Designed miniproteins, single chains, continued (3). Designs and how they scored, part 102

Each design is a single chain, and the fold is of that chain. pLDDT is the mean over its residues in the fold that is shown.

## One batch from the design tools (miniprotein)

Design m11542
Fold by ESMFold2-Fast:
Structure m11542 (fold): chain A 85 residues (1-85)
Amino acid sequence: SPELLEDARFISEIISKIKKEYVNFLKELRANLTPEERKEAIQKYKDDIINKVKEELKKRNLTPEQIDRAIKAVNEIIDTIEKLE
């Protein structure tokens, strides 16, 4: 259906943007941070991104189940990027 295609496109665009922004964040993260400070900065950034995505999905009138599935996909992409770094 057209709506499913638009939802898939919207989620794909969010994932693409997060992937790019997260890679750039990691590159720009201060070299003088301790391992503990780096871990805390990464966790804060991830939490901020997830909350922002949830707000955008809610504005699109998606169901709670659709939002949960999209957030799961976002978390899986973030985890994949972390394993490559």
Scores: mean pLDDT 77

Design m11543
Fold by ESMFold2-Fast:
Structure m11543 (fold): chain A 92 residues (1-92)
Amino acid sequence: GKEKLEEAYKIALEALKEASEVLPVSTYIGEILRVIGIYYDGLLTGDYKAAIEGLREVLLRVKKRAEELGNEELVKKIEEKIKEIEEILESL
């Protein structure tokens, strides 16, 4: 339950840290604030699955932006983090 949300939150933050040198600052700040908001909403509502799905959606947007910027290394790193979150969702 809550432990799976904590794990997914850490994965999402690690993915954003990898993206921090590549993404425009405004995009990076927007996505970090979104990750924080999704995490706290999950804690407040107890809807851990919806929160973890929301974290996955953030990483899908980051991946799309990395693809648009032509950064293949970042795309691969974000894909691995998305897979880790998907494995958490399957374990719920």
Scores: mean pLDDT 89

Design m11544
Fold by ESMFold2-Fast:
Structure m11544 (fold): chain A 61 residues (1-61)
Amino acid sequence: MEEKKQGIIEFVERMTKVFPEELKPLYEKTKESKSFEEMEKIGREMSEKVREAMLKEREAA
């Protein structure tokens, strides 16, 4: 479980560097999370936000 938590944290950290404004609130939520289930939920929300940001960037280009 610890290894999976670390994977989620690393993923969130990497994505926040790419889309800081959109992902900052989710990154802070990840730091506050005390359960793996909450971290997984945040990870899924993060993935959806990344997809939305990428689509928006694509349309802006």
Scores: mean pLDDT 72

Design m11545
Fold by ESMFold2-Fast:
Structure m11545 (fold): chain A 65 residues (1-65)
Amino acid sequence: LEEELEKIDAEIDKIRAEAAAKVEALRAEGITLTPEEAEKLRLETIEKVKPLAEKRFKLRKEILA
């Protein structure tokens, strides 16, 4: 079960890393995001992470039981 928890953590990390890499690539190309666009990107990342965080909570409860 710890392996499943680690897999979820890795998926969350990958989602966050991809979002960060996209922002960095835009900066490297000289593209400036508006504060609103940056915030939307952040919220999209949170939304992608939400179902994984729910699975993580369930798995953690089972591990600690």
Scores: mean pLDDT 77

Design m11546
Fold by ESMFold2-Fast:
Structure m11546 (fold): chain A 73 residues (1-73)
Amino acid sequence: LEAEAQARAEALTARAREAAAAGDMEAFLAVMREAVAAAGEILAALAPQLSPEEREEGEAALAAQRAKLEALE
């Protein structure tokens, strides 16, 4: 699962870099939204294995990323 999560993150990062290099801001923002959604799914899947503190920290990090994406719009 960790290797799959890392591969997914790398694929999303590559797509974001390609969109940014092409100057395609709509594609870049779409990839960033997809990355935040994917991170949320990974956090939910790992939640039973995380401490309450780790879960709270992960949720706060996702909320911060969502707020940054909203600010860019």
Scores: mean pLDDT 75

Design m11547
Fold by ESMFold2-Fast:
Structure m11547 (fold): chain A 66 residues (1-66)
Amino acid sequence: MAEEYLENAKKAVETLIEAGHDLETLKRAVRTIATHLRNQGFSEETAREIEEEVLKYAEELVEKKK
């Protein structure tokens, strides 16, 4: 289910931020996740929604780290 991919993607982003990766690295990771979803047969709309939500989450976490 797409919801489980979203949860796993958010966890991956949290791990990358804790490891000290910057926002550009996070954006690349999120794009890779979206590509994986497309390859798994998810719709373009679903993949984009997950990408957008995970990226927004990553941006919020990076901002709080300041």
Scores: mean pLDDT 78

Design m11548
Fold by ESMFold2-Fast:
Structure m11548 (fold): chain A 96 residues (1-96)
Amino acid sequence: MKSAEEMKKAIEEEGGEVFTALKNFDYEAARTYAEKLADLAVEFAQQEERHDAKQKVEELREKFIEALNNKDYESAKRQAEEIMQLVNELTLIALS
């Protein structure tokens, strides 16, 4: 089992790749990294037994993939930022 800090680091790495791909308007690469980001965020929420956070990440994942399919940069960026914010919240609780 990965520690909360290790999970956060893995999620931040995938999130960084998402933002880089989005800045380059590479929606295909952004989608690949977005799916990895969402999977890791769901795993982290499940590991921390935060059902509310897991459900929220799954909802954001659907909106994120839809935005990427529509090449909606602003919506895709917003969904990625919300996932990263939830991960930061989970990390603060886990490390307290």
Scores: mean pLDDT 82

Design m11549
Fold by ESMFold2-Fast:
Structure m11549 (fold): chain A 68 residues (1-68)
Amino acid sequence: SAIDEALRAIAADPLDEAAWVALMEAYVAAGKVEMALFVGREAERHFAAHGRTPGPAFRALLARIEAE
């Protein structure tokens, strides 16, 4: 599944922004908006812990999910 593929990618590289975006999109597609929001906030914590700022694609998706 798309969720399983994204989770494997994050396990391999927890700072892979594209993998976090894919996981959020997969949860939205599955109708699990609250899980997508949780995942987005977890990604922000991982990035902050490493002194990294997420890119525009990630920020735009999280903002869209938060507006639901």
Scores: mean pLDDT 83

Design m11550
Fold by ESMFold2-Fast:
Structure m11550 (fold): chain A 70 residues (1-70)
Amino acid sequence: MVTAEEAAELAREAGVDEETARRIGEGAAKWIASGVPGRAVGQMVARELRALGVDEAAARRVAERIAEAL
């Protein structure tokens, strides 16, 4: 199970600030708890990171790491 902290750390590594990363991590954990498949959670996180100006390759890497952890 991906924790909010693990997802937040991946977002921070992709270049978002700590508060934004924590929000993204909480959202990811909430989607997982709601039964959203890991592949879809990864795609949703990547979309949010891209909307925040994160590089597409970095956003894709975060999505892959989240999918792998589920």
Scores: mean pLDDT 76

Design m11551
Fold by ESMFold2-Fast:
Structure m11551 (fold): chain A 72 residues (1-72)
Amino acid sequence: DKELLEEALRAFDEGKGKEADALFVKLSEESQKEFLEYEARRLGEIVKEVVDRKETENVDAEDLLEEIKKKE
């Protein structure tokens, strides 16, 4: 059921883990595989964004601290 898969994916995107899990167990084996592939891909994207953002912020923060020290 594609409709049920779409509801499960929406629940996952909204951070409703319990609702997504309840919907997941109602999916066909094929739809469960699609859900897991989507989840893995999406989590990979989120992790990459968080890591990249955090590294950029840390570098910028260090640069700002050095600039403040130089403005004697």
Scores: mean pLDDT 69

Design m11552
Fold by ESMFold2-Fast:
Structure m11552 (fold): chain A 72 residues (1-72)
Amino acid sequence: ASTTLVTGLLLELPEEVRAATARALLEYLDTGKAEVPEGVPEEVFNTLVEILDSMPPERQARTRALLRELLR
């Protein structure tokens, strides 16, 4: 459910901003640091980070794989 929500929200973003957002979320999952991408509303990015933080590690790993797929 949470993984589907993250991917669903990313697909609502413009394609150019979607890739930058996916990359920032991957960096957050890898380093614990979140940087809001240019052109993304801070509120939207913060919501995505909160969803990721609510996930157990197994679900974070699945979300990470899906984010990598979005980056092509």
Scores: mean pLDDT 77

Design m11553
Fold by ESMFold2-Fast:
Structure m11553 (fold): chain A 71 residues (1-71)
Amino acid sequence: SLESGIEALKSSSLSVVLSAVKGLLEMDDLRAVEPVVEAIKKLPEEHKQIVIDLLKKSDSELAKKILEKLE
C-alpha cells in the first residue's frame, strides 16, 4: 500500500528504501513525492546517487516530480 511504502522509506537499510521507492513508482501516486524527497535527503551521498539513478530510469510522473524537488 502507499502507507506501507512511505513507512519503508524511513528504514536505515538501502535495500529496503530502494524496494520502497520501486513500489511507490509503480503506484505513481504523487502523495509519495514529499516522503521520497525527505528520505533521499537523509541518505549518504553514495546512496542518494543510487536512488537518483533509479528515478532517472523511471518513466513515471512521481519520479519526474521527485527529481524536480531535488534540483
Scores: mean pLDDT 81

Design m11554
Fold by ESMFold2-Fast:
Structure m11554 (fold): chain A 77 residues (1-77)
Amino acid sequence: MKGKKAAEYSRKAMEALQQPNGEDKALEYLKKAEEANPKAGEVARKLLLQSQGARSVEEIEKIRKEIEERAYEIGSE
């Protein structure tokens, strides 16, 4: 039952990445997924700080990939 909310937020994070300006929404959903699963850790906060410091398209693409990877990991638990 508890893992169902984490998986739902993980899915929403991945869906947000497919939308225009989806990075911020994806990070919000990833944070909620981590809060719903205490074992998942605090990756969303770290990625949010990296996003705020990103100056290049390459850095933004790397952050998007890390959000997707982390959302998949949480959703697969």
Scores: mean pLDDT 72

Design m11555
Fold by ESMFold2-Fast:
Structure m11555 (fold): chain A 90 residues (1-90)
Amino acid sequence: MELRKEAERAEKEGDYVKAAELYVKIANDPNASLEEKGEAYYRAGKLFLKAGNTDSAKYFFEKAIEAFRAAGKTDSPLYKEAEELLKKLS
């Protein structure tokens, strides 16, 4: 399982949709912690935003916020950034 490296390669190649989809797969891993899920959903949201897909970006920022809240990580910079970006896209 080298999904993170594959996602980083896709992003470097400018394939933001593929990179985002790979981070969604990372987030959906049943063995991932809630904090890891939050980080991966946040990265997917940012990549969909770079691809110009604002509806997918909003959805994954909401998923990131849910995961960080469930993890008790509301002090995380990524949680605060996800809330700010979601508010700006609304």
Scores: mean pLDDT 87

Design m11556
Fold by ESMFold2-Fast:
Structure m11556 (fold): chain A 120 residues (1-120)
Amino acid sequence: MTKEEEFELVKEVIGDLVIAANKIKETTDPAEKRRILRALAEFLREYAEKSTDPEIQKVLREAAEEVERLAADPNATIDDFIELVKKTLEKLANVFKEKYPEYKQEIDSLLKEALEEIDS
């Protein structure tokens, strides 16, 4: 995978995490929340399989496992999921910036916009 392809993958993951966070905040049905979380875990695993970077693969696989854990936990709150999303976004941004410093400004901008949208 080229650095351009890896950047597009990270950008898509950031977008999907923001969409999932917003959907979970709006959903009052526990069954629908579990469905959204399971779908997100599947997407995170698919992105991990597409990435050729072992650190990005690890972040995405660990995030998928934690999302599934929250989906199976009857005591898990929306805040627990939002915290997981924010931690995953920060981990992805940091790994990508370390490997590709030339993308620092673009990644910092995407992370800031994602965190602001999740907090709104």
Scores: mean pLDDT 85

Design m11557
Fold by ESMFold2-Fast:
Order: sequence, then structure tokens, then C-alpha cells
Structure m11557 (fold): chain A 99 residues (1-99)
Amino acid sequence: MSKEEFLAALEAASYVLAAAMVYTIGKREADRLIAEGRYDEAVRVLEQALADVKKYTEKVKEIAEKFPDNKEVQEYLKIAESILKDVEEDLARARRLAG
């Protein structure tokens, strides 16, 4: 692995970790709000989580486009996209509960 590839993988991993942390915190707070019947507030929490996860996913995507043959970076992109999908699904559910 070149120094450039190693640093790219570390940077991609850091954005995936940031996305996972934002989703974990946002989901926990949204689930608590849903349990309390506070659906509009749960939607706002998940909308903020979605915005942040999208930002981090775009950063991983930029790195993946520069290193298309780096398997670790490509795997981090798949993980970031999976987290993004989970946030979108949780937000859609919260919106259905809100009406």
C-alpha cells in the first residue's frame, strides 16, 4: 500500500465513523421522541442526521473516485451508503408516524 492509499483509507474511515456516530446518536434520540409521541421533533432530529450523513458520504465518495482500485476505500463507500439508506428509511417511518 502506498502512503497516499493508506492516508486515503484512514480519511475515508474517519468519515464513515463520523456518519455512524451521527446516525447512532440521532436514531437513539429519534426513537426516544417517537416513544414519547413527539413525532415532529423525531423528524427534525432525523433530518439533521440525514444532512450530516449525506455530507460525510459525499466526502467518502470524493476519496473513492480518486482511488477506484483501493478495495478498502470502496468498502468504506459501501458502508457510508448503507448508513445513508438506514437514515432515509428511519426518516420516512418517522414522517409516516407524524402524519
Scores: mean pLDDT 91

Design m11558
Fold by ESMFold2-Fast:
Structure m11558 (fold): chain A 65 residues (1-65)
Amino acid sequence: SELLKEAQKKAEELFKKQPDIASVRGEGKIFEVDIAKVSDETMKALHELASYLHSLGLQLVVRFL
């Protein structure tokens, strides 16, 4: 899906400097993000990603490790 490719690029951009993001997986209309540690910076990046994904009709699912 072209939407998944755009979402993946946005996730890579936002998480480039976020060491607390353990993994990102996209399938169908869902993006899963695993978080090793919660920080204000990580939460800000997640909120930006969630808003972007919502604009594309995609859902963000967050897993806390």
Scores: mean pLDDT 76

Design m11559
Fold by ESMFold2-Fast:
Structure m11559 (fold): chain A 94 residues (1-94)
Amino acid sequence: SSEEEFEKLLERELANARTLLDVLEEYAATSSPEAVEIILDYALSELRKRIEELRKKLPEEKVKEILEAMAKLFRSAGTPVGERLAEELERLKE
């Protein structure tokens, strides 16, 4: 069903978000602040492109559900990187 397909898509997007967060936290722990800012800017650009792709295929209500779930996941990390990613998603939700 379309609802089951959406649930699978949501779970996949959240798994991708977790992987992104883990990679960026690793860079934040091991790289200079300047290098982290460059990597984070690139990651935010890629995240924006992915959300734009989802907007072409899903109704806005479903996109907002994905954005809210991803933002919650990023904030749950309690890290500066997680907060920056969550802030970008909140901006995209508006």
Scores: mean pLDDT 86

Design m11560
Fold by ESMFold2-Fast:
Structure m11560 (fold): chain A 63 residues (1-63)
Amino acid sequence: ELEAYLKQINIIEVGNQHVNAIVAAGYNTKEKMATITEEDLKSIGIKLDGHRNKIIAAAKELA
């Protein structure tokens, strides 16, 4: 589900490792992704500010 979702919103371009980490943290639906914050992404281990900003921007488009 999340892989097809991220493909549609262009976020997959930041890499499959981040997708797997996000799913493992429990963000496996559109509804959960819409609530994700920069601090959540830091806790997951996404270290690059540009990657976090892109993920958050894409998640907001789905809210």
Scores: mean pLDDT 67

Design m11561
Fold by ESMFold2-Fast:
Structure m11561 (fold): chain A 96 residues (1-96)
Amino acid sequence: DIEKLYKEALELAEELSRLLRELAELTPDPEERETLLKGAETVVPTIEQFKENAEKAGYSEEEIKEKLKQFIEDAKAAIELLKEKLKELEEEKRLE
């Protein structure tokens, strides 16, 4: 089920990337916007490279599973936080 964990991690990375781009569009500060866009560009390639590099680095199947599970948990938490931030920024724009 490493393939299932990898697919879930990739799907979450894609959603995280999308939310970071949406947050960047609502961010008025150019430097903060650039940072968010950079994050959006790197999250999916990081997961794709991890699968190839982990085997070359000699990680065991169990170590790969643990790292993928940790990413999945972290990504789910980050997605929830980003969704809350997006709602807050939309609310602030509505009140102005």
Scores: mean pLDDT 81

Design m11562
Fold by ESMFold2-Fast:
Parts: structure tokens; C-alpha cells; sequence
Structure m11562 (fold): chain A 103 residues (1-103)
């Protein structure tokens, strides 16, 4: 399933080798991906739903980064950062599908 695939991609991202990505690059890349995700959400669900889903998405991203640090004691590589950016958009798409299935 898509949910199982996303869970596997998150697991691999958390357990992969740590990288040398600066905190500034990490923050900038995540903020950019979250802005694109917010735009996608606002185009596909109402304003209240978009705000709620953005809160969930931000919490998931924070949990991924925290888990990565706890397991590897370091940050994402530049390659894994690009994978996280793609995952943020894929998670946003899955959240939209879940909302539509429950309406």
C-alpha cells in the first residue's frame, strides 16, 4: 500500500548513514518543501483542513528529524534531504486522500 511504502521510506531515511548537511541548508530545504506542501493542500482541501493537515505534516517532519538525530547522532546527507523533500509532498498527497475518503 502507499502508506506501507511511505512508512518504509521514512524508516530507511531515519536509519541511513548520517550526512554533513548544514543546519541552515536543512532548515531552508524543509521550509521550501513545507511551502509547496501547503500550496498543494490549499488547492485540494478547505482552509480549516489545510491548516490542520499542515500541523500534522510539520509534527511528522519534526519527529523524523528527531528520530534521525537520536539513532545516528547526526543530520541528513544532501541526498537524503532531497528524499525528505519528496516525502513531505508524498505525505501531503496521502493526507489529502485520507480526508477525501472520510467525506
Amino acid sequence: SREDKLAEEIYELIHSERGETSEEKLKEAIEKALEEAEKYLRENVNEEQAEELMEILKALVDNILEAKYEITKGNLSEEDLKKLQELILEIAEELVERVKENE
Scores: mean pLDDT 84

Design m11563
Fold by ESMFold2-Fast:
Structure m11563 (fold): chain A 84 residues (1-84)
Amino acid sequence: FTEEVKKLAEELVKLGAPKRAAYAAAMLKVLRERRDELVELASRETGLDRAEVEALLEEQIRRLEALVEELEGEFTEEAKEFFE
């Protein structure tokens, strides 16, 4: 999981994305793509019901979505205004 996020984030940085935005976007993409696998693993490891793990993962996805939107806003609008 962490290694996949790092690889994707590094590719996004090479394409000119700011590091923080790249890492947030990479983490969001990996969580979405591996959602079912992560739910099953976490349920087994923690002993929590699958439904509880799904709710926790959905909450993390929503938080990352909000963070990506916030970082894109700051980097697109405020970075241009602040540096250009």
Scores: mean pLDDT 69

Design m11564
Fold by ESMFold2-Fast:
Structure m11564 (fold): chain A 71 residues (1-71)
Amino acid sequence: SQAELEALEQELIDLAKEILKQTENVPYGIGVVLRVIGTILDLRNSNLSLEEQIAELRREYERLRAEYRSL
């Protein structure tokens, strides 16, 4: 659903903000935020269905969580 897509976009943004808040490497934190924004824009400009966009956002969220845990 559109609401599920918007909730996932917000969760991904919130995770990026948390990484920026917690990291002592500010350039890295800014890079994470820019990467997340770029991913959201790419998906919005894609020919993917709503369900495919949701699936891609979930995959990106899990990738970012794994990256954050490895810091």
Scores: mean pLDDT 83

Design m11565
Fold by ESMFold2-Fast:
Structure m11565 (fold): chain A 85 residues (1-85)
Amino acid sequence: SALLERAKELAEEIGTLGAIHGDTELVELSRELVRLLEEAEKKGKWEALERAVQLLTQAKDAARRGDFAAAREYVKQAIETLREA
């Protein structure tokens, strides 16, 4: 779906920013996200996917401005949302 593709694109972009700046935790979190996003779509958890896209958009914006602490927190919130779905 377009929602899954957007969420995966955001996760990959966040992982790339983490790798460029040496944030290994952010890289590992982004890889975990891809699996959870695909699982959530297969289970029809659309509200969780929509919330994840919102959180990952905030994470990407934080990472782009160099706020990797905030980026990690938004990614962790997205992971928790997907796990609780």
Scores: mean pLDDT 87

Design m11566
Fold by ESMFold2-Fast:
Structure m11566 (fold): chain A 102 residues (1-102)
Amino acid sequence: SSADILAVIKKIVEMIDKYVKEGGTEKSAQELADETRALVRELIAGKSFEDAKRVLDTLAGGLQMLISWKKTSMSEKEKLLLDRAFQVVAQTLQDVAESLAA
C-alpha cells in the first residue's frame, strides 16, 4: 500500500540522516545498505514481478523527491554526504531489482 511505501521511505531517510551525522564512514554505509535491503525485501515480499517493480519505482521516486528537498537547507559538506548516502541506497535498490529478474 501507499502507506507501507511511505513508512519505508521515512525509515530510509532516517538511516540517511544517521549516515550524514556519522560523517559517512564505511561502517555506516554498510549499515545503510543492509537496512535498506531488509526493508525493501520485506516491502516486496509475496508480490508479483510487475507489482514489486512498481513499488521499487515509487520508492525510488519518493526518496529522490525528499532528498532534493533536504538539500535546500544543507551545507555543501552535508550535500556531498547526502549524495553518497543516496548512491548507497540507489545501488541497493538496483541490486534488489536485478535479483527479481534472476
Scores: mean pLDDT 85

Design m11567
Fold by ESMFold2-Fast:
Structure m11567 (fold): chain A 68 residues (1-68)
Amino acid sequence: DKKAVEQLEKKLSEKIKEALKAYLKETNEEMPEEEIEKKSKALAKGALDGRADERGVSKAEVAREYLS
């Protein structure tokens, strides 16, 4: 289910974005909003790909398990 994969990637991206913003504030560093968005999306996609590979299942399977 492509929709489940997209939903999970969006949720992960949002969580990573919040964590990255908190990290930047703690380390007194600045990053443009568009760069934070780009990095968060890339990290979310990589995490989902890695989880699917680690478990030997499809991304759709990982997304269904996480969202249930």
Scores: mean pLDDT 78

Design m11568
Fold by ESMFold2-Fast:
Structure m11568 (fold): chain A 93 residues (1-93)
Amino acid sequence: MLERTRRIAEHFEKARKLAPKEALDLASKAIQAIMEGNVEEAIRYAKEAVDVALKAGHRDAAIHILEMVSLLAEEYGHTEAAEAFRKLAEEIR
């Protein structure tokens, strides 16, 4: 838990510094959806956040958003969502 929490915080800080506000707002909605157990909404918001970041030219920010929500999804037991987010991060690297 502690190690995963630290990694989530690191990815969040990097995304916060690099990402457009619109992408961060969408990432926050994805985080809330994960915490509430709404996996479908979490995936939708995360994909929208990534799309906004990529269109703005911030691929690194998009990767950090995906790594963060993947680790958070794992922490909350949403293994399939976590794997989907990790796969997307790898595809855009």
Scores: mean pLDDT 82

Design m11569
Fold by ESMFold2-Fast:
Structure m11569 (fold): chain A 68 residues (1-68)
Amino acid sequence: MLSLEEKIRKILKEKGHSDEQIDLVVSMLTQLYRQGVITEEQALELAERIPAGASDEEINQLIAEWLA
């Protein structure tokens, strides 16, 4: 059984994200999940929607749009 963190890392690696981007996205999505802001399913959907090579600003914008 994979943890949420491991599932997110797998998705981002398969999409070609850098290790730095993977760590950022994992941190952001797991924090939102722990705070009860998003579900595990929503966290995984967001991970799949983040394009490879996205900037930190683009990632923050996508998450903000999802939470609006």
Scores: mean pLDDT 80

Design m11570
Fold by ESMFold2-Fast:
Structure m11570 (fold): chain A 75 residues (1-75)
Amino acid sequence: SKEEVVNFVAELYELQAKGLSAKEIAEKLPYPLSQKKVAELIRAIEGKRTVSEKLVQELADLFGVPVEYIKQLLS
């Protein structure tokens, strides 16, 4: 749901702000996301890179939301 995606993104920001590594964040999140995928998301929220189309689609499918909604939240 959209609410679950908002909570997911908020948790990513909070854990990143606390200085946790991508590995530690991946272990704390209740989603089947690898350390590599979490590292990609952290670089995106830091404004360093855009998330790959493949990962955006995987998140859209995981949460049942449009791809555009994921892109908007991670920009």
Scores: mean pLDDT 83

Design m11571
Fold by ESMFold2-Fast:
Structure m11571 (fold): chain A 89 residues (1-89)
Amino acid sequence: SESISSLTDEQLQQIEEAGFKGREEGYKLADEYGASPGVKRVMGDAGGIAGTAEAMAELGVISEEDAKETKEASDRLIELQKKSLLEQK
């Protein structure tokens, strides 16, 4: 696999953009559920981590298996936050 230090500035920007998009998706979902600022941060961070991992796998920095496991963990964390928010109503 490629080292992150071997990536071009363009490739690093692709990773940053993927992380930003994932974070924004998590924030929008948190806002839809009326989440507190703390829960919104958790959901945004989970989305950002998943987006970053997917982009890193596309660039050969991590394995596809590692990216899949990261995304599955992120998705589960988001689902736990959603369930918690619904149960508080």
Scores: mean pLDDT 85

Design m11572
Fold by ESMFold2-Fast:
Structure m11572 (fold): chain A 75 residues (1-75)
Amino acid sequence: MMVDAGTADGFAAAGQAVSDAARKAAEELGGSQEDILAGAHEAGTRLYEAANAGERVDADALAEQAAKGAREAVS
Protein backbone atom coordinates (compact mmCIF):
# COMPACT_ATOMS: atom_id res chain seq x y z
CA MET A 1 0.00 0.00 0.00
CA MET A 2 1.52 3.28 -1.16
CA VAL A 3 1.05 6.25 1.18
CA ASP A 4 2.20 9.88 1.18
CA ALA A 5 4.64 9.89 4.11
CA GLY A 6 4.55 13.71 4.12
CA THR A 7 0.85 13.72 5.15
CA ALA A 8 -0.39 13.12 8.70
CA ASP A 9 -2.73 10.31 7.54
CA GLY A 10 -0.07 8.62 5.38
CA PHE A 11 2.59 8.86 8.10
CA ALA A 12 0.16 7.47 10.71
CA ALA A 13 -0.90 4.57 8.45
CA ALA A 14 2.71 3.56 7.66
CA GLY A 15 3.78 4.02 11.30
CA GLN A 16 0.90 1.82 12.49
CA ALA A 17 1.82 -0.89 9.95
CA VAL A 18 5.49 -0.81 11.08
CA SER A 19 4.52 -0.97 14.78
CA ASP A 20 2.00 -3.81 14.27
CA ALA A 21 4.42 -5.89 12.15
CA ALA A 22 7.34 -5.54 14.61
CA ARG A 23 5.11 -6.38 17.60
CA LYS A 24 3.54 -9.43 15.90
CA ALA A 25 6.91 -10.82 14.74
CA ALA A 26 8.53 -10.35 18.18
CA GLU A 27 5.51 -11.84 20.02
CA GLU A 28 5.51 -14.94 17.77
CA LEU A 29 9.14 -15.58 18.83
CA GLY A 30 8.69 -14.70 22.53
CA GLY A 31 10.64 -11.47 22.11
CA SER A 32 10.89 -8.50 24.44
CA GLN A 33 9.87 -4.84 24.15
CA GLU A 34 13.50 -4.10 23.17
CA ASP A 35 13.22 -6.52 20.22
CA ILE A 36 10.03 -4.77 19.07
CA LEU A 37 11.76 -1.37 19.29
CA ALA A 38 14.86 -2.66 17.46
CA GLY A 39 12.73 -4.07 14.62
CA ALA A 40 10.66 -0.89 14.30
CA HIS A 41 13.64 1.50 14.61
CA GLU A 42 15.17 1.09 11.13
CA ALA A 43 11.80 1.09 9.31
CA GLY A 44 10.67 4.05 11.45
CA THR A 45 13.83 6.00 10.56
CA ARG A 46 13.19 5.40 6.84
CA LEU A 47 9.58 6.55 7.25
CA TYR A 48 10.74 9.71 9.08
CA GLU A 49 13.25 10.49 6.30
CA ALA A 50 10.59 9.96 3.60
CA ALA A 51 8.16 12.24 5.50
CA ASN A 52 10.77 15.03 5.65
CA ALA A 53 11.37 14.63 1.89
CA GLY A 54 7.62 14.53 1.09
CA GLU A 55 8.00 11.10 -0.57
CA ARG A 56 5.59 8.20 -1.03
CA VAL A 57 6.35 4.91 0.73
CA ASP A 58 5.05 1.35 0.50
CA ALA A 59 3.64 0.72 3.98
CA ASP A 60 3.58 -3.06 3.35
CA ALA A 61 7.30 -3.06 2.42
CA LEU A 62 8.15 -1.05 5.57
CA ALA A 63 6.05 -3.47 7.66
CA GLU A 64 7.96 -6.46 6.21
CA GLN A 65 11.27 -4.72 7.00
CA ALA A 66 10.12 -4.10 10.60
CA ALA A 67 9.02 -7.75 11.01
CA LYS A 68 12.38 -8.97 9.66
CA GLY A 69 14.28 -6.62 12.01
CA ALA A 70 12.26 -7.83 15.01
CA ARG A 71 12.85 -11.50 14.13
CA GLU A 72 16.60 -10.89 13.76
CA ALA A 73 16.69 -9.02 17.12
CA VAL A 74 14.97 -11.96 18.90
CA SER A 75 17.29 -14.54 17.29
Scores: mean pLDDT 80

Design m11573
Fold by ESMFold2-Fast:
Structure m11573 (fold): chain A 77 residues (1-77)
Amino acid sequence: MMYYGAAVGLDANGNEIEGVGSGETPEEAIEKAKAEVEAKGGTVVAYGYGETEEEAMKRARERFRRRQENEKTYVPV
């Protein structure tokens, strides 16, 4: 069975950047999704995985939304 990963991040201008990936493990799928966000110049804020790309993205976006609601500015240390 294949897993799907999704990540949502922000670039230096505050634009939302999405990444998706797939792999034989949840970890592989998530790493590919995170790498896609980073390749687009974004910093990963939230990620998720699922049995479908849509479920993975839904989970990543839900986590991204919670981070944005609680943290007005996200600065990685």
Scores: mean pLDDT 78

Design m11574
Fold by ESMFold2-Fast:
Structure m11574 (fold): chain A 100 residues (1-100)
Amino acid sequence: SITYYAAVNGKKVPLDKTIKAKEGDTLYLNVKVDEKDYTVEWYKDGKLLEESERLTFTEGPGGLYSLKISNLQKEDSGNYTAKVTNSKGTFSKTFTVEVE
């Protein structure tokens, strides 16, 4: 199975609504998978994301894949998509983020 969750400044936030954050906050977008055959790619507004000084990809124990953005800026607002792929297909989850 695949579980999705997000956190702003360490607090879990609902995914059924736009994720609202403030400039300077830290955002985590998380994908948790229960099998080792998954790969995870991150996109922002349809563009494949690469790591930068404020944006990092991490892998944690138990199949946790995270996109972390530190020191949020207004330009970090947008649609973030996780593409999760295994032998059975590709699954996508979009997180809508608004930085005020």
Scores: mean pLDDT 85

Design m11575
Fold by ESMFold2-Fast:
Structure m11575 (fold): chain A 84 residues (1-84)
Amino acid sequence: SRLEELRREEEAFLKKYLPKAEAAYKNKDEKEMLEIRMELGKEQLRLADRIIADPSASAEVKEDAAAYKEKVEAILKEIEEKLK
């Protein structure tokens, strides 16, 4: 399913960001940790938008992707406020 594809690509992004997050944690760099989470969240939004725009996706799958997008956008807004 498209949701399974989203989860798989999200896992790939997490593996990509994990070494950077570990380095930031080891260095106690809270700003870098927030910036890494923001970049990961932007990639999560890209995947959600791709599913929403997919004409082969069911209405239910698109609704789930839209709900996921709202949750990620809320988290990114909180991170953006902390980075000010």
Scores: mean pLDDT 79

Design m11576
Fold by ESMFold2-Fast:
Structure m11576 (fold): chain A 87 residues (1-87)
Amino acid sequence: EEKEKLREKAERKAEELEERLIRLAEEGIAAGMPDLEARLPGEKAAALAAELLEGIKLIIRGVIEVSVKNIYKLIDTDPEKALELLE
């Protein structure tokens, strides 16, 4: 069934996007570490960076989950529009 194929495609694209966004977040935090360490004691800078990364990962995963839910709803209500967004 077409809807099942669209769900599989949405899941695959969501996984790819999540991996890319998490990688970019990790790179961004790493790139910002020298500036953070210049403003904060080393131990505090490392702890804050770890907390920020964890928070960013949760936000990324949450946004991806909501987006997948919305795409699933779109697949059920307007599969043609869902196909356009996934192609």
Scores: mean pLDDT 82

